# Designed miniproteins, single chains, continued (2), part 24

Each design is a single chain, and the fold is of that chain. pLDDT is the mean over its residues in the fold that is shown.

## One batch from the design tools (miniprotein)

Design m4853
Fold by ESMFold2-Fast:
Structure m4853 (fold): chain A 74 residues (1-74)
Amino acid sequence: GLEEDLAFHRAVREALAAAQKNDVTLSDEEIDRLADRFAASDREGQLAMLQELAKTHSADTLARIIHRARARAG
């Protein structure tokens, strides 16, 4: 419900905040591949992916993956 939605959005914001210290970017092809995988994943899988990427990749890279995945969801 709403509580799970709020917890998910909080965790996404925390991953983006953690990624702000990083400068590693990905190619458009890699971002598209990850966006496809993100869109096909459930919330647990999406959070695990963002948390892993946030260890090394920039916040911009994570935001681009999320944006492209949302475009795929319709």
Scores: mean pLDDT 84

Design m4854
Fold by ESMFold2-Fast:
Structure m4854 (fold): chain A 75 residues (1-75)
Amino acid sequence: SSEDKRIQELLVRVAGLLSEAQRALDDGDLEGARRYLEEAERLIKELRKYRLSPEQQQLVREFETTLEWLRRQVD
């Protein structure tokens, strides 16, 4: 379905943004890291509007944990 495609696109995009945030932190780019984390949070909020499978719900929960951990590194 179109929703299944959108969910997969959002999951891939969130994973990419969290990886970009880690790279920005490794480079000392705190402002870049914050922007990637803010975008990841917005996409996670969109993901939660969809009816997710249990596997997808677990993946989103893992993304939220990673997001919180990375945020502690920029503060």
Scores: mean pLDDT 90

Design m4855
Fold by ESMFold2-Fast:
Structure m4855 (fold): chain A 72 residues (1-72)
Amino acid sequence: DEKIKEAKELALKAVREAKNLRDAIRGVEQKLKEFLAKNPDAELEEKARLLIRAIGGSTSLEELEQTIELVF
């Protein structure tokens, strides 16, 4: 699904552009919520909820990026 691929790339871009882990986590959460608001999709909503729950426990940018890759 093109929407899921686009959401994944937005999340990964937020991680790559972040200066630190906290900025990355906030950026991913914000970008996914904004994208979901503009592109309502049940599968995307479920994936976004799972990712947002999981990333709060991330200890590194690498772990965060791996979690995004696994969920999407």
Scores: mean pLDDT 82

Design m4856
Fold by ESMFold2-Fast:
Structure m4856 (fold): chain A 53 residues (1-53)
Amino acid sequence: SPRDEILRLTAELLRLIGELFQAQLDGDSDAAQAYQQRLDQRMREMRRFEAQL
């Protein structure tokens, strides 16, 4: 269901946020940019499922 998909995506977003922060702490700008792009993609997917609620 859209709700179950939102919960799954929310868990993935939290993991990506943690990875982004770690990359920033490590000074790895390339990794940080990659995680930011993946985070943005997952957020777009979540908005799509939210629109179905």
Scores: mean pLDDT 82

Design m4857
Fold by ESMFold2-Fast:
Structure m4857 (fold): chain A 55 residues (1-55)
Amino acid sequence: HMTEEERRRRLLDEFSRILKEYAEKLKQNPASEDTRKKIEEEFLKKMEEAVKRLE
């Protein structure tokens, strides 16, 4: 029984973590466009999964 407030807090925490991971991976791979696309796809997928998981 997750309240709306609890769900928002968990989403924000997950988003913050995912965003930090995304930023760090981009920093580590500045020269590869293909790798950047893969990192972006992973980021979007993780964001979508976090939303679905916390419904």
Scores: mean pLDDT 75

Design m4858
Fold by ESMFold2-Fast:
Structure m4858 (fold): chain A 76 residues (1-76)
Amino acid sequence: YEEKAKELEKEGKYEEAAEAYIEAGKEKEKRGDYIGAADAYEKAAELYKKIGDEEKAREALLEAQRALLLHLLSLF
């Protein structure tokens, strides 16, 4: 997903790239890679903001924050 997202971004397909970053974040969370998931969600939020989808950008940022909290909890 992350490689696919980067490829779509290079092609100027920002909406599809943002969706691919969301999927990358979900797959990273399933593997316990919460830091990687947060990074992917932040990239998706940046792309949604770039295309003017403020609602999806905000939702992606909330997912990134949730992933960071899961990371902190996983340390205990």
Scores: mean pLDDT 82

Design m4859
Fold by ESMFold2-Fast:
Formats: C-alpha cells, structure tokens, sequence
Structure m4859 (fold): chain A 70 residues (1-70)
C-alpha cells in the first residue's frame, strides 16, 4: 500500500542519483500505477477518485519529464 509506493519512490530517487534514468522512470511508473489502483479500490466518491487519479498522473508525468531532462 502506501509504504510500498514510498519504497518504490525511494528506489526511483536512488536510481536517478546513480544516473540510471530508465530504472528511475520504470520505478516511478510502477509507483504511480499502484497508487492509481489503490485509489480505484478505495471507498471514495467517483468524482473524488477521478480528481486524485488525475493528480497522480500529472505529478508522475512532471517527475518523469524532469528525470529524462537530467
């Protein structure tokens, strides 16, 4: 769950610091996918789920673009 996503984000940061851009992007994409699945499974209103998923996607895209631009 949240701890698994945090671990993936930490590993992505470590990969980026090591210059492994492909690994950093892959780990970040996996963290985003797990977060979106958790939101879809949560007992939340559909409108709230859509907003949270959109936020996760936007944030992941911004971070991936930053990593690739490094």
Amino acid sequence: AAEEVEALLEEAGEAWAAGDVEKAVALLEEAAALTKRAIEAAPLPEAEKAALIAGVEAHAEALIAQIKAS
Scores: mean pLDDT 82

Design m4860
Fold by ESMFold2-Fast:
Structure m4860 (fold): chain A 73 residues (1-73)
Amino acid sequence: SRATALEVAAGILIVAAELEKSPQTIRDAVDLLEQLPVEERNINLLERVKSLAEKYGDEETAKRAQELIEKAK
């Protein structure tokens, strides 16, 4: 399904961002997760995006991830 494909792609980008230490790759991951319906957003992946964005100093991306976490709960 589209939701499964987006979640898998976001997971791959998160792993890539951890390996490459790329803030842009984390922004790409949150963009994919934002395209998912609220009920299908993986909170664990959003928490990982938030953590990496905070580590990279990307406050805007960390805030976006937090807002998506709050909507999913």
Scores: mean pLDDT 80

Design m4862
Fold by ESMFold2-Fast:
Structure m4862 (fold): chain A 69 residues (1-69)
Amino acid sequence: MEEEEKRLEEMLENIKYAYDNYPATHPLVKKIYEAYKKGDKETAKKYLQELIAQSRRDVADVRAEVAAA
């Protein structure tokens, strides 16, 4: 349980860092960043989990946009 929360928090920090330096165009990444910036970690984690589920289907496209630096 705690390990899963720690993993999600690490992913949220990575998304914030990436978005601050290289803004992604994917709608879920933007929603995660906005929720995290507002301090609504629960909503940010919800969108992050949804992004992970979708990324398992379209990982190549999302990675190309985020990791293009």
Scores: mean pLDDT 66

Design m4863
Fold by ESMFold2-Fast:
Structure m4863 (fold): chain A 89 residues (1-89)
Amino acid sequence: EKEEELRRLEEEKRKKEEEEKEKERREMVDVGGEKGAEAGRRAYEEYKDLEPLETARKAFAGFGRGFGEGFDEYLKKKKEEEERKKREE
């Protein structure tokens, strides 16, 4: 029966596409999260002697900045990858 074979081929194609998108999402979150955690930790150490709420705000702001930097880096890498593919043709 050819229907099962066609379904398997289509399923395999969908899996590859989903895996690629999931990898992109993980990379974006990993880079952003890592940069954010680093910036937040740095802000916490820098302002740890302030009132607890103030320290938390500084750490959160640091995380946001780092996360944004991580996203920018990810987007730049993605653009460079796209240019590479275009040039290979």
Scores: mean pLDDT 69

Design m4865
Fold by ESMFold2-Fast:
Structure m4865 (fold): chain A 92 residues (1-92)
Amino acid sequence: EEIRIEMLLLTGNYYLKQGKYDEAIKYFEEAIELAKKYNSPLLPRALYNLGIAYEKKGEFEKARQYYEEALKIFPDNERIKKALEEVKKKLE
């Protein structure tokens, strides 16, 4: 299932780079569903990518939610911490 989750993340990132955020969100949501079902180590990466997609859509509250979920799994991840700090500034 890692290969399937990885493919969903790659496809989501492809749409994200094209500015097709709703399409990216669908692929990242499916990746999260599979990652949770199979206890995949890709789960925090999928949550982080979903956060980025919502942030790029201007949905900062949802972006914060997914960054916080990712950080609960990897509490010392500097990239996720930085993304969460930036999105919190936009909510002020």
Scores: mean pLDDT 87

Design m4866
Fold by ESMFold2-Fast:
Structure m4866 (fold): chain A 104 residues (1-104)
Amino acid sequence: GQPTINSIQSTNTQDVVNRLNQMSQYSQSLSQQAQSQGNTQASQLFQLSSDYFNLAAQYVQQGNYQQASSYYSLGLYYHSQGLDLMGRHDSSRASRNVSDLSDQ
């Protein structure tokens, strides 16, 4: 009865799998958004993130939490790299919007 995240994950394997699949789908949506903006590199990073979250979900279903944790970490890494590239574009757009509002 230790109230740890690992105990909760072991008890709620299907919930963890559903969460990882949702994270995979979200990264895939961000990949499409990045591609629509012409950011091919960010799109590829989000696609890798999506693939790794899907692999993490498969290993959770197998009870292999060590491999799942490894792929989850890779998914987070590529997701963060994609967001950094997208964040630079959003920062540039925000700076332009602030400048436009200041000039009006």
Scores: mean pLDDT 73

Design m4867
Fold by ESMFold2-Fast:
Structure m4867 (fold): chain A 60 residues (1-60)
Amino acid sequence: MEIVEEAIKALRAGDDQRALELVKKAYEEGNIDGVRKVAYEAMKLGREELAKEIGKIADE
């Protein structure tokens, strides 16, 4: 939960590298729903390419 919140904060701050690092950690911990939530937030912010990359991580 906390790492997903930090990833969303990084997205809102425009820190794409930090957001991706945190998303990968969430995935490694088995938090697939959290990864999908971050992808949805990226899509809402108009960051379509980033949302697709994050969504692909959840589908692995």
Scores: mean pLDDT 80

Design m4868
Fold by ESMFold2-Fast:
Order: sequence, then C-alpha cells, then structure tokens
Structure m4868 (fold): chain A 67 residues (1-67)
Amino acid sequence: MITAEDVIELAKKKLPKDVADQVSEAVKAGDYSKAMSIVGQALQDGKISEEEARELLRAIREAEKAS
C-alpha cells in the first residue's frame, strides 16, 4: 500500500530538492493533481528520467486512490 509519506520519500530520492519540496507540499495538502503536474514539468525540463517519472507518478496515483 502506497502512502503519502512513501511518495514524499520517493520524490526526495528522484527529484532535485526544490522540486521534491514542491511535490511534498502538494501531497501534504492532498493536492495529488498538482503533485502529478510538478513531476510532469520536471520530466519536460529534463530534471528526472522517464523511468523515474513513471515510478513516481504511479506512486502518486496509488496514494490518491488509497486516501
């Protein structure tokens, strides 16, 4: 079961600090759509690989469904 805390930890591991902090704040606020948008933008900006982005987006979607 993927939790909001799991998403935050994965974001810190895969994203630059500033972007990971933005994802963490969005997830803590329950704004999973914003968290997904931030990851999508990071992928467009070349700040995260396609594989890492897919893994993080999957985790965000699972946490949203679990909440």
Scores: mean pLDDT 84

Design m4869
Fold by ESMFold2-Fast:
Structure m4869 (fold): chain A 82 residues (1-82)
Amino acid sequence: KIEEAKKLLKEAKELLKEGKYEEAAKTAREAALLAMESAKDKDDILKAIGLILRGIGLELEGKYEEAAKTYIEAAEIALKGS
């Protein structure tokens, strides 16, 4: 599960670098949600949840590049707390 989250996080970063923002946001969201399932530190979990909610709001506004970056940050924090 942690390995799958890390793989998706790497793929999301590559998609973001390629300018594939919609795909990057979707992949980064999946990475963040999987990373959250492995997170154990309460403060990191709460911070990651806040970033995931912000990312969802950005996707609803069509701001896929910002959403992808926000989900990547959420995934990294959740993985640090796991």
Scores: mean pLDDT 83

Design m4870
Fold by ESMFold2-Fast:
Structure m4870 (fold): chain A 73 residues (1-73)
Amino acid sequence: AMATVTVEVETKASLEEAERFAKTILKHPNVVDAKVEKTENGAKITVTVSAATPEEAQRAADGIKRAAEELSK
């Protein structure tokens, strides 16, 4: 069975930039879903990651979270 991890990142980037990121991250082999929601301060990106082990899923999720946080810089 595959391990699944969901990551939520709030960013100060525009909704357009967050949606562009979501489309890009969906090309990642471990990403099965990506959602973008507008917030008062920017956007919230919710990414669902799936991998063969929980450790691999968490590693992919941590990388995606870091990449999404860079959108606010």
Scores: mean pLDDT 81

Design m4871
Fold by ESMFold2-Fast:
Structure m4871 (fold): chain A 61 residues (1-61)
Amino acid sequence: SIEEIRKRIEELEKEIERLEKEIAEARAAGDEEKALELEIELGIKLIELGVLKLILKKLEK
C-alpha cells in the first residue's frame, strides 16, 4: 500500500542519517575499512530510497 511505502521511506531516511553519522565517526577514528563498508551500505539505501520515491510518485495520481 501507499502507507507501507511511506513508512519504508521514513525508515530508510532514518537509517541513512545513522549511516552518515557512523561514516563520519569511522573516518574521524581513521578506520578506512569500516568507512568504506558503511559507504557501500549507504549507497544501497540511497538506491532503495530513490526507487521507492519513484514508485510513490507513480501511485500518487
Scores: mean pLDDT 87

Design m4872
Fold by ESMFold2-Fast:
Structure m4872 (fold): chain A 55 residues (1-55)
Amino acid sequence: MSAKELLDKAVEYDREGDYEKAVEYAKEASKKGGMEMAKEAADRLDPEGVRKALE
């Protein structure tokens, strides 16, 4: 799967309130897509949830 597909799934789960799944998919997207993908995930997902995932 591409980093973009993983990010799209993360955003979908975040929208549905499944923050645990959203964080898992966002981290996977960041590992595959690098820093640009990590930044895009931080911008598109809940900022507090993403911040905790990075820490």
Scores: mean pLDDT 73

Design m4873
Fold by ESMFold2-Fast:
Structure m4873 (fold): chain A 60 residues (1-60)
Amino acid sequence: SKKEELKKVEKEVKELLKKLYSEEEQESHIKVLEYLKKTLSDEELLKKLKNVLESLKSDE
């Protein structure tokens, strides 16, 4: 389901944020993620998180 895929992508994004950023910077990124979860549909959020994940993977 889309919700299961969304949880998987969210977990991968959070794991990469822990590798790449300090705890304070991670908190800022998590606040943005929570804002997106409130403002976007599951489909729009999934598309956005996939783009973020690809960007983070290229920066590691």
Scores: mean pLDDT 78

Design m4874
Fold by ESMFold2-Fast:
Structure m4874 (fold): chain A 71 residues (1-71)
Amino acid sequence: ELEELERRIREAEERLLAAIAAGDAEAARRAAEEAIRAASELLRLLGREDEIPRLEERVRGETARAVAAAA
């Protein structure tokens, strides 16, 4: 269900932002992986599964940069 996937993405993003604000790099990386899983499922529903590798690279890269900036 599209709405459920959007909710899961939002919840993972909220956890990611909270972890970055708390300086918890491990929690931030875990939340980023949760967001990637939910967003990947959404992309499959939209017929855009070929975009999943780029999504993974972008989210992991942005998370790593945000964690580094917060340190």
Scores: mean pLDDT 81

Design m4875
Fold by ESMFold2-Fast:
Structure m4875 (fold): chain A 65 residues (1-65)
Amino acid sequence: MKELEENLKRRQELVDAIKKALDIVSKYESKMSPLELAEALFKAIGYALQGKFDEAKKVVEEISK
């Protein structure tokens, strides 16, 4: 059962990380083109999956500039 609990917890953490990345990107969506939005989303998800939410915010801000 430990493996199942660890897998469920990890899956929830990944889902939460993706949701946080989407929330970060959505705050800057109005300042970005569709291409910039896609780039920001991919990079933000990458950082969020690593728990680096501050880096995710910075990369989105840089792209939205």
Scores: mean pLDDT 77

Design m4876
Fold by ESMFold2-Fast:
Structure m4876 (fold): chain A 64 residues (1-64)
Amino acid sequence: MSAEELLEEAIRAARAGNGDEALAYVEQLKKLGALTVDDVIEIARAALEAGNSDLAQKIIEHAL
């Protein structure tokens, strides 16, 4: 899976409220060295738009 595909899947999982799946894709992006601050903001925003502020916070914390 490319970095672009991993980002798309992370956003999808965050929108669906699937926190474990979203965090797993974030971890894969980190391992590739492809996770940017803008990517973290986009994934966290997807969780917030889905009404899941707790998941948005976890995404930011996991990105550290």
Scores: mean pLDDT 83

Design m4877
Fold by ESMFold2-Fast:
Structure m4877 (fold): chain A 96 residues (1-96)
Amino acid sequence: MRYEGVTLSYLREGEDPEALIEEDVAFLKRVLDRFGIEHRVEPLREENGELAQRVVGRFGDDEIVLTARVLTEGPGSDLNAGPIALVGALLDRELA
């Protein structure tokens, strides 16, 4: 099976968008490491004017694709309300 999740960060005053991506990727890596999931980090890229980087985990025949994305064109663009729930569920399992 393939599982997908997205983290969205809005650029705040004085923040570096590359630093935000690095923080989000580091968080996703820690979550996957906590569950013993082997993972790789894909190259940083720009997609539709937004910086994005993916962490791809694999365990057995299952794949997890987690995308860290920074919105750099200002607040109020459509929030991808997609499955941040997956990252949340993994984090809840870590805290339990």
Scores: mean pLDDT 66

Design m4878
Fold by ESMFold2-Fast:
Structure m4878 (fold): chain A 55 residues (1-55)
Amino acid sequence: MSREEQIALLERQVAALRAERDRLETSDSPEDKAFAADLAARIAELEARIAELRA
């Protein structure tokens, strides 16, 4: 798999996770808030990997 293909795949994953995080952030459930925080951490990790691949 090329670096460009890896970046494109990770970008699609980030977009999907951001959509889920945004949905959960509108919830009043403590479980949904905890899950949204977990998703935010995963998004940050994937964004860091994308930045590393672009470096």
Scores: mean pLDDT 83

Design m4879
Fold by ESMFold2-Fast:
Structure m4879 (fold): chain A 99 residues (1-99)
Amino acid sequence: MSEEELRAEMEAASLYLGAATVASISIKQAEKLAAQGKYEEAAQVLKEGLEEAEKLLKKAEEVAKKLPDNKEVQAYVKATEEIVKELKKKLEEAEKKAE
């Protein structure tokens, strides 16, 4: 493993952890708002969380492009993609209830 690969793995891991933290906070805050019948506010919180998670995913994808054969970097990108998909699903559910 080169020093460049190690730095990229650490950066990808940090971006994934950041996205996971944003998703956890946004989902829990949205659940509290939804429990109060505040579905529009819940959707807004999820939209903000999704925008931040998508920004982190884009940065992780840029790291992965430099090291296409690094399995750990690719795994962190896929894990970050799953977080973005979960936030999109939660947002769609909140928007449907706001109608």
Scores: mean pLDDT 88

Design m4880
Fold by ESMFold2-Fast:
Structure m4880 (fold): chain A 55 residues (1-55)
Amino acid sequence: MSAEEQQQFAIARAMIETLRQAGASEETIERMEEALAAAKSVRELLEKINEILEE
């Protein structure tokens, strides 16, 4: 993974933590963390997160 991709994944982790603090369900947080682990690119990560948030 490039340095830029690593930085964007770090931003995504910070966003997930912000959502946890905002009272997002444990199920939603778990799904987002699974998306982080499964995504092979920033584009794929954003697509998976958008699907979870559009629930």
Scores: mean pLDDT 75

Design m4881
Fold by ESMFold2-Fast:
Structure m4881 (fold): chain A 54 residues (1-54)
Amino acid sequence: SVGRSALRTLAYAYAKRLGIVEEAEKASGDDVGSLHKKAQELYKKAQEAEEKKK
C-alpha cells in the first residue's frame, strides 16, 4: 500500500545511494505529499548519478 512509511523508505534508499542520508532523515518528519515529492527528487538524482557511473 502507498503509505508514509513506504515513502520514507524510498527516500532513504535514494538518499543513501547518493550519500545524502541527512536529506532522508529530514523527510521522515513530513506529510505524505512532502515525502512523495522528496522521494521523486532523490530518485531523479540517484538515476542521474547511476547513469554517469555507467
Scores: mean pLDDT 63

Design m4882
Fold by ESMFold2-Fast:
Structure m4882 (fold): chain A 65 residues (1-65)
Amino acid sequence: SAAAEDNARLAEALAAAMREARRTGAPATREVTVDGRRYRITVELGPPDPESGVPTFRYRLEEVP
């Protein structure tokens, strides 16, 4: 369905942004259209997990006009 395809595109955009943020250490942004609405996905590295040292992520999804 169109909704499933839109969700797949959103997931791909998120994964790409996470990969870029991990690679660069800087915020990564992607835009995607879901259900006729344009969204901006921003992914940032958070502080490492204090127990494991593994990087964490912060992400935000915002609808844009």
Scores: mean pLDDT 80

Design m4883
Fold by ESMFold2-Fast:
Structure m4883 (fold): chain A 90 residues (1-90)
Amino acid sequence: AKEYLEKAKEYIKEKRYLDAIAYADEAIELDPNYAEAYYARGIAYKKLKKYEEAIEDYKKAIELDPNYEKAREALEEALKELGKKLEDVL
């Protein structure tokens, strides 16, 4: 699981967002409770302007780790792109 997540993060840095999503998907398949993998996939979706998919992944990361500050901040930013607030989804 961790190896796929590290590769997903590398692809995000390289701006290869579809590859990042594919590797994050593999990490999630191996560990469905891997909050950081959902967060990484959400970042890749956001970079592709797929805000609805990003929001769902950030919500899942927060559900799995309620203290995941970066996921909460990313959720707020993605919601602003759609003209929504945290109150509308949490």
Scores: mean pLDDT 84

Design m4884
Fold by ESMFold2-Fast:
Structure m4884 (fold): chain A 62 residues (1-62)
Amino acid sequence: MEEELIEKMAEALLKQNSENLTEEEARELAKKIIEEKKENGVSLEQLEESLNSTIENKPLSP
């Protein structure tokens, strides 16, 4: 579960900051963001819902 969230967030970060982030850096940043949000009282389920709303519902038109 957490690893899947990290991968999804890392891909989103890389898409937004591809010039300034490598795949490895994006994954490390995603881990830190998830950890910080958890420590600030944001649940993993809330993070997953936010990512799913932003990423999964965006259609890739042919």
Scores: mean pLDDT 69

Design m4885
Fold by ESMFold2-Fast:
Structure m4885 (fold): chain A 99 residues (1-99)
Amino acid sequence: NAEIIRQASIYTTAAYLHAVAAKISEDLEEIRQAAEGMAGNARKASELFEQAGHTKAAELYRKAADLFREASQAPTREEALKLIDEAVKYIKEANKAEE
């Protein structure tokens, strides 16, 4: 379990870094690319948490991945950032559930 949780943490950190980069960008395409990266990282974290038996964390990361994917296809910067913020809230809840 420790190794799986460590791997999930790496993907979680990567998703957070991409979220910060997206918020400071004025370029919609750059925000969409960051969201696509976040979706992949959140999906991978969800799979690892599921393997470790952390079902609640896995569900929350899956929801975050879906929102990041939606953000990568958003027609406006405002909509993309709103979806990213919602996804990040799910990640924060998932991390709290592991406490």
Scores: mean pLDDT 81

Design m4886
Fold by ESMFold2-Fast:
Structure m4886 (fold): chain A 59 residues (1-59)
Amino acid sequence: MKVKVRIPASALGDEKLFGGEVVEYTPDGAIVLVPADKVQDFIDYVKKVYGEEAEVLPE
């Protein structure tokens, strides 16, 4: 199962490290689909590396 996550522009491209794919570009970044088992690792990565919050979106 994949989960939609909103990410800042600074994290664009790094979703690929977590098996993610871009589904929509936003003014502030992108919405990506990330495997459910990798979502928390990706959110933690974005916060640690960029100091930004990635947000899980409802389906």
Scores: mean pLDDT 82

Design m4887
Fold by ESMFold2-Fast:
Structure m4887 (fold): chain A 66 residues (1-66)
Amino acid sequence: PTAAEVAGRAAAQEARELGASEEAVEKILRTGRELGELVRQGRLSNEEAARKVGEAAREIFKEAGL
């Protein structure tokens, strides 16, 4: 798996532990998968994709009031 996919799975696990909805968890996992695909296509660096996963997870947590 790409670093973005790994980061997405870690953020999703944290979201579950904090009581986030399954919808929020799935959004985080989907973001990691989509950004990982862009890395595989050479459209994003691995470092940039991992950073974007972290930013998306923070925004999802904020929307959930976490």
Scores: mean pLDDT 79

Design m4888
Fold by ESMFold2-Fast:
Structure m4888 (fold): chain A 80 residues (1-80)
Amino acid sequence: MFAELEAEVERLVAEAAEAVAAGDYERAAELTREAGRLAAELLRAKAALADPERAAELRAIAEEVEARAEALADRLLALG
């Protein structure tokens, strides 16, 4: 399960990079947000299997990943 989610995040990141190279910043922003959301879901799924201390850490990282993806998407939209 985690390997499939990780592969999907990698695919979305690669597609976002291709969109940036093509000058399609709207598509790049959408793909970046999707990648961030899926990466955060993956971290929360890992947190569900972890001890309480590690679970809290992983959830905090998930929130940071989502926030950074949104900030990057907003920056990409400003370029288009």
Scores: mean pLDDT 85

Design m4889
Fold by ESMFold2-Fast:
Structure m4889 (fold): chain A 66 residues (1-66)
Amino acid sequence: MEEFEKALEEAIKLIKEAFSPDVTPEEQLRLVEEAQKILMDSVKPEEREKARQKFLEAYEKAKAER
């Protein structure tokens, strides 16, 4: 799961950037979509549920801190 771990780190960084105070709604949506794409592309279909759970955890944490 080397590619997944790196993709998860990149996705988390993008999600945190998306919820920074100076990001526009359009840029926020783009960054979140990029994070999700990177993460989903790194896993097999059987692992997508696990990847989705990790994405949602990072997304909700970043959103709550804003």
Scores: mean pLDDT 77

Design m4890
Fold by ESMFold2-Fast:
Structure m4890 (fold): chain A 58 residues (1-58)
Amino acid sequence: SDELKKQLEQYQETLERLKEQLAKLQADPNADPEHIAQLQKSIETLEKRIEEIKKKLS
């Protein structure tokens, strides 16, 4: 469906932004480890949701 395709695109865009933020935080020696851990969990959750949508579109 068009709605699932739009949702997939939006989640993929969000995932790329979160990965960029994670890379910047990991490069910063003053970054809060808790913020890094929370961001990693958010990325994992979003990746699982993306895979679920992909299965529905196949």
Scores: mean pLDDT 86

Design m4891
Fold by ESMFold2-Fast:
Structure m4891 (fold): chain A 57 residues (1-57)
Amino acid sequence: DLEKGKEYERKGLEAYARGDYAKAAEYFEQAAKHYEKVDPERAKRLREAAEIARELA
């Protein structure tokens, strides 16, 4: 679902901007799941972002 992917991606970026890295990682992971079938390259980048956020948490 592209729309839900965009929503979770936005929430992840907002959480990251606030320094809430644990929540950012969770949202990026949810976004990646929604992008997996429609935009696998974006899903891959979002999983990488989630991993980075987890390391910062």
Scores: mean pLDDT 84

